# Designed miniproteins, single chains, continued (4), part 29

Each design is a single chain, and the fold is of that chain. pLDDT is the mean over its residues in the fold that is shown.

## One batch from the design tools (miniprotein)

Design m13056
Fold by ESMFold2-Fast:
Structure m13056 (fold): chain A 66 residues (1-66)
Amino acid sequence: MAEEEAKRIAIEEANRALTEKGLSLDQASEVGKAAYDAALQALNDGKTPEEARRIARQAAEEVAKK
């Protein structure tokens, strides 16, 4: 299901924010939410899981650089 795939992508991006970028739990939560929303929309638009991951990563990076 698109929701399950989007959740998986969101967890990956939140974990990256915590472990690789050293962001706080609150910041990682914002990154994860942005990644989830972006991935879910991409998947619902008929994008592949690979495209959804790229779109989610871009959304996560935009939130992280604030």
Scores: mean pLDDT 81

Design m13057
Fold by ESMFold2-Fast:
Formats: C-alpha cells, structure tokens, sequence
Structure m13057 (fold): chain A 58 residues (1-58)
C-alpha cells in the first residue's frame, strides 16, 4: 500500500540523516508518494517526518 511505502521511506530517511544526498533523494520519492496518497495518509506521513526531525534535534 502507499502507506506502507511511505513508512518504509520515512524509516530509510531516519537511518540516513547524516547523508544529505541520500535524504534529498528519499524526500523526493516520499513527495511523489504523498502526491498520490489520501489526505489522511499524507497527514500520517507528515507527523512521522516531524517526529524523525524532532528526534534528530534532541
């Protein structure tokens, strides 16, 4: 499902936060999936992405 694919990419972003080139590529892929996703799925993905960034800043 799109939700599962987005979660997988978000987990890849979390693991590769020190690799800016990889993160940029993954963010582009996430964006393409979010464009095809429902509003609810996009909201879940945004929340997860914010959690990942918040963890990095702690």
Amino acid sequence: SLEEKMEEILEEIRKNLDNLEKVKELVKKLGELMEKASSEEREKAKKKFEEILEERNK
Scores: mean pLDDT 79

Design m13058
Fold by ESMFold2-Fast:
Structure m13058 (fold): chain A 67 residues (1-67)
Amino acid sequence: MKLSEEAKEKLRELLAQLTATPSQALKDEILALLSKVLPEDLLKGFEKALAIGGVSARAALHDLLKL
């Protein structure tokens, strides 16, 4: 998985916002950003993590970022 530093920072911000104020628009924006860099199978996995909640999505993002 290849993410630019700008995309990583944007994902961190969007995920923090999703955790504080959950909305479908934020989930859609995160998925749209990831659709540019992730294969469909991994994107669907992340989509499921977003459906479970911000904590699950944050864990998946940390794996992507290798923080």
Scores: mean pLDDT 71

Design m13059
Fold by ESMFold2-Fast:
Structure m13059 (fold): chain A 107 residues (1-107)
Amino acid sequence: MTPEQRARLDAALARIRADPEGVILVAGDTAYVGTGMSPAAVAAATELGAVAAASPDIELIGTGGGLELRFHDDPASLEVFRRYADAEVSVEEGEAALSENARRYGV
């Protein structure tokens, strides 16, 4: 990932973190990002998804509850997510958080 792409990730995550409905979790090499349905939250999630999709080292999985991002040999970009993360969790806890977010917002 380029420094410019990492700066865009950092900015998007900061916007999600400012949303009281935002959740950011890390499990091993995977990050889970859920947001509320405000226009600002949706815009931040869209930007995050666009940066991830443009990066060959990130596998992006869109879900009804948010974004699941798997990092292939990119510890520096995963570390950006850790700086904003609510917690480091298990994969099962990360998946459960996105499922709960989908249930709450119907997305």
Scores: mean pLDDT 76

Design m13060
Fold by ESMFold2-Fast:
Structure m13060 (fold): chain A 67 residues (1-67)
Amino acid sequence: NYEKIKEIAKKAKETGDKSLVNKLLAEAARELAEELKDNPELQEDWLLLAKEYEENDFEAIKKEAEE
């Protein structure tokens, strides 16, 4: 799941189709957050990432994809 989000983020950067890919990345990040209920620190990180995708903060998205 995490690798899937990174791959989608890379594709968004390469294709420039931010609207569709950001929506898919936000949804994937929220789904991962739901699965990480036992790790609140990681859950919050994924929720923040989903919000960044929804806000179209590409610099923050790029940072997460590269890590």
Scores: mean pLDDT 66

Design m13061
Fold by ESMFold2-Fast:
Structure m13061 (fold): chain A 110 residues (1-110)
Amino acid sequence: NMEEEKKKEIEKLEKIIEINEQLLEAIKNNGPESEIRKLLDKLVELGEISPKTAENLLKMPREKQIQFFENFITANKVQIKLLEEDFEFFFSLSPEERLYLALAIAASES
């Protein structure tokens, strides 16, 4: 059922947005590494980033971490819009293709 798949994907993207917003807030407020690591582990569990990417993000300067998560949140919101507008096209793409397209759209609208 494509409508059920669409709903599940939107719910997953909304959860990812919530985690990324919590990460952005924790980083901006210079929160403890243990909190940031727990939130990154949730993204790894959801398949959104690799463990290697999570470790690399922890080593980034704060300003670059902020920019990364702001861009990630924007891309996730664009993915929800694509799902709402054309879910058949969205599901024809791989997860990596969806993210790349969402980032490209976000950049073109800035």
Scores: mean pLDDT 84

Design m13062
Fold by ESMFold2-Fast:
Structure m13062 (fold): chain A 59 residues (1-59)
Amino acid sequence: MEEEVERLRKRLDDLIAAGAPPEEILQAMRDLVRATGGEVTPEVLRGGKAYQDAVDAAA
């Protein structure tokens, strides 16, 4: 279970670093939140900021 959470954390960080589309960042955030049972982690907070930044950049 912890290995899956770590994999999802890394995926979200990798997507943020790659400047992935907002939809991919949002999906990765949802997957991580689901895997942690709704826990707000630092990665989710970074993802939320990255999602907002990506939406703003796309405008």
Scores: mean pLDDT 78

Design m13063
Fold by ESMFold2-Fast:
Structure m13063 (fold): chain A 55 residues (1-55)
Amino acid sequence: MEEELRRELEGMSREEVEELLLELASTDPERANEILPLAKEIHGIESAPVTRAAP
């Protein structure tokens, strides 16, 4: 599963990954947290909006 996710994230643009993380933050934040470290490694995302979804 992790290698499959990594391949998909590599095929996506950085903007697409950020949009995916934003959507998941609203619907499934736990899933977003699973994808976050891979997105950081592949696209160099320092911090995703999924973090601190609520004030």
Scores: mean pLDDT 69

Design m13064
Fold by ESMFold2-Fast:
Structure m13064 (fold): chain A 67 residues (1-67)
Amino acid sequence: MSKEQVRARARAMAGAPGLTEEQRAELLAIAESDLSAEELLKKMQEIGKTLTDEQLKAASAAAAAVG
């Protein structure tokens, strides 16, 4: 997965309903980051561990909408 694809998915997930302000801010930071794809994926895995099952479902649906 390219860094632009990870950033696009993070941006889409940040718009998902039910996220806390902190979770949304972290996803937006990933989306705006110039880090490598590997570092971006690591940050995505870290934020994913903080999401509830319901938040993960909403975030996954948002990410799927961008391909």
Scores: mean pLDDT 80

Design m13065
Fold by ESMFold2-Fast:
Structure m13065 (fold): chain A 65 residues (1-65)
Amino acid sequence: SMLEEAYERGRKLAEELIEKYGLDVRKITNEIAKILKNSDLTEEEKRAFARGFFDAVLEARRKAA
């Protein structure tokens, strides 16, 4: 499903940004906001993408604590 693909892409982007910026949530959140504003994704796809992204960020933060 396109929504499932959007979710997985969100997770992957989170992993890439964490590798680039570490767990600096402010920098990571600002970067995703810019990407979503400039994307051709539908609103449902943007929500799925954001869910996948933040799930991965929260998992990484819990693992680091």
Scores: mean pLDDT 81

Design m13067
Fold by ESMFold2-Fast:
Structure m13067 (fold): chain A 69 residues (1-69)
Amino acid sequence: SKSEELARKGEEAVRAGNYDEAIKLAEQALKIDPKNPLAWLVLASAYYKKGDFEKAEEYRKKALENIAA
């Protein structure tokens, strides 16, 4: 899906150190599918790398809530 494609690009952006681009891509993915756990994980990782540990924990929790059983 388009949401999955955007979330994967966000994951690549995190690996490249482009945290602001990763946040933008993950937010776009979540606008299409708010239940996409990869997009929440991308947000968590990007904020963790930026030192915003409170947001990182919040978004990590959102990812776990949205992982399929």
Scores: mean pLDDT 88

Design m13068
Fold by ESMFold2-Fast:
Structure m13068 (fold): chain A 63 residues (1-63)
Amino acid sequence: SEENQELAQKYLLQGIEYLNQGQYDEARQAFQQAVELAPPGSAVAHEAEVQLGVVDIKIAVEK
């Protein structure tokens, strides 16, 4: 739904903010919510999935 797309975008932006602050666990949770709420194959879903990959690398390397 449109409401879910708007909420997914909000979580995506929130996750990016957490990632920029080095708050990787919070970023991961926000990106997971964005993927769950975004329509499959949407730009938001794709971007959130890419960002999940980034945060997983950050957690592995910078812990």
Scores: mean pLDDT 84

Design m13069
Fold by ESMFold2-Fast:
Structure m13069 (fold): chain A 80 residues (1-80)
Amino acid sequence: SEKEKEAKELEKKAEEAEKEMKLLEKAKKEAEKKKEEAEKTKSKEEAEKLQKDVEALKAKIEALKEEYDKLKKKADELKK
């Protein structure tokens, strides 16, 4: 029962990480769109800033994906 409770908590944390990833992916898409618009309007400084924002969001998404995978693997391990 202890292992089952731990597995369920890990699954819940994985679901929360997935929700956070979806929000960050939406923010990344918006930043990419703004960057394209800045590049089109020849705003080099704004485009560079938006590129850094996109890269930061990509890093956060990748970190959450890694955490999601770890949580899912631990939950599966506890069930076996």
Scores: mean pLDDT 83

Design m13070
Fold by ESMFold2-Fast:
Structure m13070 (fold): chain A 75 residues (1-75)
Amino acid sequence: SEEEIRKRAERVLDHVIRLLDEGKITVEQAVDIALGLSEEERRYFIEIARKRRPELTPEQQAALDAVIEKVEDEL
């Protein structure tokens, strides 16, 4: 369902933001994780990420922007 697709994208986004914040993954590794999602899940990943961007630190925003740019290029 659309709700299940959105919830999966949100869970993956939460996981990626946490790992980036903790310095456990690179931007490149975060992109690889996001590209493992289906095309529809990737679209929700980008949408939710952009919506939550204002709540993040400048460092988190920069990392997330780099991830979003690379994921959008692969759509």
Scores: mean pLDDT 86

Design m13071
Fold by ESMFold2-Fast:
Structure m13071 (fold): chain A 82 residues (1-82)
Amino acid sequence: TLEEKIEEARRRIEEVEAQLRANMDPNSPLAQLARKNLEDARRSLKAAEELKEKDPLMAEVLLIAAGGSITLAERILQRYLA
């Protein structure tokens, strides 16, 4: 369901934020880029939550956008830890 997809995306954002806090210097340009992507993901998630009943198809598009931003933050984190 859209509700389950939104909850999964929120969980992924929280996990990446926790790993950034534990492992990265917050003044690092890579940390700043990862945080920007998580902020973009949160905005897309908020829009998806607001549209999930009114426009479910647009909510799905916004969830795809959020997923892309989360994935980029995850990849930045993984590269930093390598």
Scores: mean pLDDT 86

Design m13072
Fold by ESMFold2-Fast:
Structure m13072 (fold): chain A 60 residues (1-60)
Amino acid sequence: SAEEIEKLKEEAERLGVLAVLLGRPDLLAQAQEAIRLADTDPEKAREILEEVRRELERVR
């Protein structure tokens, strides 16, 4: 749904900001890719965001 896609984009933006704060440009790039894919392949976007989230949680 459009609401679910919007939520994915919001989450990707939040994770991208966190990636910048932690000095992880690789994770920022992945979050940006998830935003690009959210409209065409939301399942792939979710997979990418799960990986980004796991990596960011490990740094803390």
Scores: mean pLDDT 83

Design m13073
Fold by ESMFold2-Fast:
Structure m13073 (fold): chain A 78 residues (1-78)
Amino acid sequence: SKEEEAKKLIKEGVKAGQAGEYEKAIELFEKAYELAKEVSKELAAEALALAAQAYRKAGEEEKAKEYEEEARKLAEEA
């Protein structure tokens, strides 16, 4: 299912982030968001929040702030 695939991508993204592979983590979290937004606002918000954290670690503060706001709005709608 899209939910299970999104959860798998989130787990892979977290592992990439822990390894310092922030660009890979961002790609995995953004893919998870695309799948999750069709099935779960909660999971989509989680994926965006994790992508924001990875963007911040990569030094992209403006992009991180944008994703944090989007994640917050999605969580409020869930």
Scores: mean pLDDT 86

Design m13074
Fold by ESMFold2-Fast:
Structure m13074 (fold): chain A 70 residues (1-70)
Amino acid sequence: MKEEIIEKTREALEEVEANREEVEEALAAASEEERKELAEYLRKLAELLESLGDKESAEKVRELAELAES
C-alpha cells in the first residue's frame, strides 16, 4: 500500500511534467473554487507523501498546489 501510493504519485507527476502546458491551460479554464479545492487536496497529499518518506514527490506536489492556486 505505502509503496503503491508513492509509485502511482510519481507516475502521475511525470505525466503532469510531460504535459505541463496542457495542465496549466486546464487549470486556467477551471473555476477559482475548483482550483482552491484542488490545491487543498494536493497540500494534504504532499503531507502524506512526506510522512511516507518521499520528500521529493511531496515537494513536487506542493509546487503543483501553488500552480493551481495561481
Scores: mean pLDDT 76

Design m13075
Fold by ESMFold2-Fast:
Structure m13075 (fold): chain A 64 residues (1-64)
Amino acid sequence: MVREVEERARAAGYLHPSLPIDGVGGPAISGLVNSVLQRAGLPPAPLDGVLDAETRAALDRALA
């Protein structure tokens, strides 16, 4: 899931092209996810390393 989000975020212009896609959830990914959720009007994502269905759906809408 994290790697897929990184790839879609890069394609959508949210990540710098030179940033490697490593599938590791870090501060940059947490910031991206929370930025997308904030734009969608949703609360910040839980930082427990798991994306719930609602958070995933919001990311899919924002990155479509």
Scores: mean pLDDT 56

Design m13076
Fold by ESMFold2-Fast:
Structure m13076 (fold): chain A 57 residues (1-57)
Amino acid sequence: STVPGAVAGDAATPEARKKVEAFNKGIKAWQEGKDDEARKYFKEAGFSDAEIDFIKA
């Protein structure tokens, strides 16, 4: 990604916000028993397969 001028460097980063939202969606999906969806969201949040397996255990 590029940051032309870096004028809004203090604004919410889409990547950071996306990770937080993905984690919340992952938890919700996991609590609803949607393991596949939860795994997808946790991966988007930056978790590895091993970490997701540990969370689900």
Scores: mean pLDDT 70

Design m13077
Fold by ESMFold2-Fast:
Structure m13077 (fold): chain A 78 residues (1-78)
Amino acid sequence: AREKAREYVAKAAEALRAGNYEEAREYAEKALELDPDNAEAWVLLGIALSHLGEEDKAAEYFAKARALDPDIDAAAVI
């Protein structure tokens, strides 16, 4: 399950690099269904939602990621 979650995290990051924000959101959500404690998945979801105009939700999800991993860096995830 956690290995599959990391696969979805990788796909979400790839979608973000390609500018496919809706696809990135879907993959990040799938990763979180499998591993809700994955801080990288929360960051990727936040980045995707920020690009989609959902800034309030993005801020909440960034806060969730930092609560799980205080040293997390959005630049290191992508």
Scores: mean pLDDT 80

Design m13078
Fold by ESMFold2-Fast:
Structure m13078 (fold): chain A 79 residues (1-79)
Amino acid sequence: DKEIEEEIKYLEKLLEEARKKGDKEMEARLLAALGVLYEKLEKYEEAIKYLEEALKIYEELGNEEEAKAIREKIEYIKK
């Protein structure tokens, strides 16, 4: 899917910028979004990897609602 692949490239660029900025909330949000896009491409290994990185940051930030949502998503994909 060309549209999803272009979106992934754009978010990967934003992720690099968020990391340089030290914006952990934006980093986690972008990692979660990348995980969802890789899931749509049926690239489940990559999807889980990005979601696990997002989960770690949300847990470090104490964002319990976001962390719970990501954990549920990872469990769903690992079926």
Scores: mean pLDDT 87

Design m13079
Fold by ESMFold2-Fast:
Parts: C-alpha cells; structure tokens; sequence
Structure m13079 (fold): chain A 63 residues (1-63)
C-alpha cells in the first residue's frame, strides 16, 4: 500500500506517533528530507485527522 513514494519528500510533512518509536521515526522522516509532525497515538482517529489537516501527507504507525 505504501508504495515507492517516487517523490522528493523535502519539505513534506509526515505524521509520526508520539512515544515508543516516535523519535526514531522522526529521524527517518528527516533522513528523507521531510518534516515530522507528531501526533498522539492514543486517540488515533482525531489525532490523525488533525495531523492531516495541519498538512501532513502521511501517517506512520508502529503499533
């Protein structure tokens, strides 16, 4: 589903969950040239929508 992005992620906002691997995922996002946008993984529906509304182009989940 998450196919090759095939795009320059520089400056794109990628949503990452807070806690657990959040810091590691943020580092990966920065390695891709993108900007991590943190959201709470505790209440996903609301937090995911908020992150997307703030310009995040995708949501990263580890749980």
Amino acid sequence: MHAELGIDLTGKKIAVPVGGNGGKLAAEVRTLGAVPVFYSGFVRDTNIQMALDEGAVDVLETK
Scores: mean pLDDT 57

Design m13080
Fold by ESMFold2-Fast:
Structure m13080 (fold): chain A 66 residues (1-66)
Amino acid sequence: SDEELRGLAIQLVLQKIEELKKLAEKEGGELKVETPSADRVILTLTIGEEVIEEEIDVDELVEKLR
């Protein structure tokens, strides 16, 4: 069902955030998490001078899990 797929998508996003937090702690960096809407998550990982930004669309992720 769509409700189960959305739950799975949210769980995958939370898992990714935890993995990036652990990476930031290991490398002495910082992870910034922004939620500009209920369906969008922006992750910014900063390690020294390196900045990696990733935008996740929860609705797009649900469609990929179908």
Scores: mean pLDDT 82

Design m13081
Fold by ESMFold2-Fast:
Structure m13081 (fold): chain A 78 residues (1-78)
Amino acid sequence: MEKELKEILEKVKEYAERLKEALIAEGVPEEAAEEVKRLLEEGGEKIAELLLEGKEEEAQKVDEETVKRARELIEEAR
């Protein structure tokens, strides 16, 4: 279980870093892109923990909230 969580979190960090680079390339300020990366890493960790506990509905809610917060940060940076 813990090993699976570690592997998931490593993939989440890689995807968050790639998204940060993509946002910067699209003209989002680096500071805002860093905040989005951090938000996705924290959200991904919570989602992974909930999925390992079998709480799929709770994990989906955290995913939706994380995406909404990321969008708000990007919009505020405009």
Scores: mean pLDDT 78

Design m13082
Fold by ESMFold2-Fast:
Parts: C-alpha cells; structure tokens; sequence
Structure m13082 (fold): chain A 56 residues (1-56)
C-alpha cells in the first residue's frame, strides 16, 4: 500500500500549506499506521509536530 502512504503524505502536505498542523499530523499518523518503519514519514511527522508546538 505504498500508494496509500503517498496519498496520506500528499494530504498532510496540503494541510501544512494551509497551516493546519493537526490535520497534517493525523494524515502522517495514517501513513505510519500503514508503514510504521518509514523513516521519511517519521521525520515529516516530527517536523509537523515541531511546527505545531512553535505555533502555540
């Protein structure tokens, strides 16, 4: 389901562009549930979380 992982990454990127960090993290979470050991998704989720924390 690499296609499903890419779909969730794309939706997360759209959410980040809109400043919606919570929606982005939900989509990265779905991608990680499909491939828990994906280092790219783990790093993207980490950056989105840091952005959310900085915006608080």
Amino acid sequence: SQEEVEKHIAEAERALAAGDYRTALRHYGKALSLNPDDPRVRELARRAYAALKAAE
Scores: mean pLDDT 81

Design m13083
Fold by ESMFold2-Fast:
Structure m13083 (fold): chain A 89 residues (1-89)
Amino acid sequence: MSEELWEEAARALIIIGVALVKRYAETLPDEELRKKVIEAADKAMDAINAGDYDTAIEYLKKLRELMKDDPDTVALVDKMISLAEELKK
């Protein structure tokens, strides 16, 4: 019971976090970086919705690297990676 609720909550939190990163990326002046961040965010959300946590972690790590110069976004992505790793177990 509590594990099922936690799994649903963790998936929802990752989706919300990725959606917030995607919205922030829409304000970035670098068009190429913006496109790459949006693509990685969409693929991470698709993977979470499919229950493919290995692929989700891969795209979250790509988001972290693309946004490496923004410490607040990196911190948020690191929390999402941690949640996805717990969902994988």
Scores: mean pLDDT 84

Design m13084
Fold by ESMFold2-Fast:
Structure m13084 (fold): chain A 69 residues (1-69)
Amino acid sequence: MEALETLAKAQELFTKGLQGDMEAVKRAIELFEEAAKLADRAGNESLKQYAERMKESAKKVLENLEKAK
């Protein structure tokens, strides 16, 4: 299922982002947004909400990495 595959890739990039890879965090945000859209099209509201929450978490990580510069 495309939404689950996209979400898995986003989670891998988010994990790299937590290790200081700012570019990985930016890509994770994009993929979490895509996963949310795919889940919405599939009618999976729980997966959509989860992907949206993870996107917001990734945005906060990006802000923290930018401030630590």
Scores: mean pLDDT 82

Design m13085
Fold by ESMFold2-Fast:
Structure m13085 (fold): chain A 96 residues (1-96)
Amino acid sequence: MTVEEKLAALERMKEEVRTHIEARDPAAAAELLALLDRAGEAIRAGDEAAFRAEQAGILRVVAEIFGVPRAEADALLAAGRVADLLARADALVEAR
């Protein structure tokens, strides 16, 4: 992925947050937008460790919005089990 491709992906994610989350949960939308802005700054700085930290934060907030408990989200992220975290969030959405 080039820097330009990563930044374009973040801008698309920000638009999705504004379109789908902001009206329903403005606090979560604000937190996600702040995390996406910091991820963009890390990409521009070439700080891969900072980018990965902000990416983990984004995934945690998204999981919490869909009802995954914070402790469970943190454990899955620490284990690198991102796909399992997303599947857990999807299952909770379907159960509602």
Scores: mean pLDDT 74

Design m13087
Fold by ESMFold2-Fast:
Structure m13087 (fold): chain A 61 residues (1-61)
Amino acid sequence: SAEEYAKRAENAAKAAEALGREEGAKQARIFSDKGKEAAKNGDAEKAKEYMLKGGEAAGVS
């Protein structure tokens, strides 16, 4: 669901933050926030896209 994708994006950002990956965490956070906005609007496809981009930026799955 869109909410699940947004939560995964947030988890990736948190993981990057915990690992001290400054730039990756910053980018993952931006995508996490966009994913939450997409989920709020019921847009599962955009939420999934931002989850994938956030994971890539964070360097985590």
Scores: mean pLDDT 80

Design m13088
Fold by ESMFold2-Fast:
Structure m13088 (fold): chain A 101 residues (1-101)
Amino acid sequence: AMEDVQKAVASLLRKEYDKAIEWAKKALEKDPNNAQAYAVLGRAYYLKGEYDKAIEYFKKALEIDPNNAFAHYLLGKVYEKQGKTEEAEKWKKKADEIFSK
């Protein structure tokens, strides 16, 4: 559920990555097509420095919901860490446009 994803995001901000993964997995058990739950998994791996896994989960989120602002923003952050500045800017701009809607 959306509320489970919000709890997962809060856990990530507190660096409680395992707790965030648990909440995201609970959301996916209820709805396997929950794009935001995949975005949380992407963020957990991003914060662990596992950029390839982060990209995989963010792309999964965007396959389900192409307008997921959270996934766009953080995919941009991953590309920025990989030195792909123009790609990073495109993804962040899309996130800002969606987030302000």
Scores: mean pLDDT 79

Design m13089
Fold by ESMFold2-Fast:
Structure m13089 (fold): chain A 87 residues (1-87)
Amino acid sequence: MTPEQRAAEAKAAVEAALELLEEARRRGSLSASTLSAIGILAAEARNNGDLAGAAEVYERLAELLAELGDEELAEQYRRLAERLRAE
């Protein structure tokens, strides 16, 4: 895979994850399957070198989890995003 292909794959994964997050926020609920899909997409972005994009996904996921009342899981994803932004 070329660097350009990896960048394109990372961007697509981030965009897909953010779309799932916006759908979940509008719905006011987050299913386990949607959470798993977002996690897989964030991991794909990371594996393709987009740490900033993956961090954004985790930051928005943490915001949604806090809105839904899962403050413990929200804090875990905030911490993960902070680690990715640090490196």
Scores: mean pLDDT 85

Design m13090
Fold by ESMFold2-Fast:
Structure m13090 (fold): chain A 56 residues (1-56)
Amino acid sequence: PSARDRARAEEAYAAGLAAAEAGDLVTASQHFLEALALDPSNERARAAAREVGAQL
């Protein structure tokens, strides 16, 4: 991914964390999957998506 795509992936990851902290796991999952679509190598987003998905 480009540097811009990685930055956008980090923004989506941050939004996912905020949603998860609020207890909105569906919204959190969507944001983490968006981060992975922008940067498939983002291991934090992959781990977070897997963790949230396991709870849905």
Scores: mean pLDDT 81

Design m13091
Fold by ESMFold2-Fast:
Structure m13091 (fold): chain A 83 residues (1-83)
Amino acid sequence: MTPEEFEEMKKALREYAERVRKLAKEYGDKLGKEIYDEVKKLVDEAIKLADKGPEYFEQAVKLGEKAHSLTMEAKKKVEELEK
């Protein structure tokens, strides 16, 4: 992995994390702020790990995936409540 490739990967992760945070905030406004607080914690931790270096990037991605999974579960709950 080159330094340039790592910077591009960090940029993609930050953009992904911001999208996940925005969705979690929208769903948290309907279901409760705890969902947003948990997702925010996970994405903030993922970004912090990625900034530590390339060796932590895989762990950072896994935290981002967990945040996304929780956000998608929240989406499903919102959709079920609106039926």
Scores: mean pLDDT 81

Design m13092
Fold by ESMFold2-Fast:
Structure m13092 (fold): chain A 59 residues (1-59)
Amino acid sequence: MEDLQKGMELAEKGNEAYKKGDLKTAVELYEQAARYFKRAGADVLAEEAEKKAKEIREE
């Protein structure tokens, strides 16, 4: 699977986990999504995913 597509799938799964209150899974999925977005050169999407994971993890 292409890095951009994989990142999008992981970010969507992260959103689903977050809506269900599974914060640990959401953080892990957003962190994985950010890595794939970064590899794909999608810096804005990577930054958004990293920020989302950080906000959940730290607050």
Scores: mean pLDDT 81

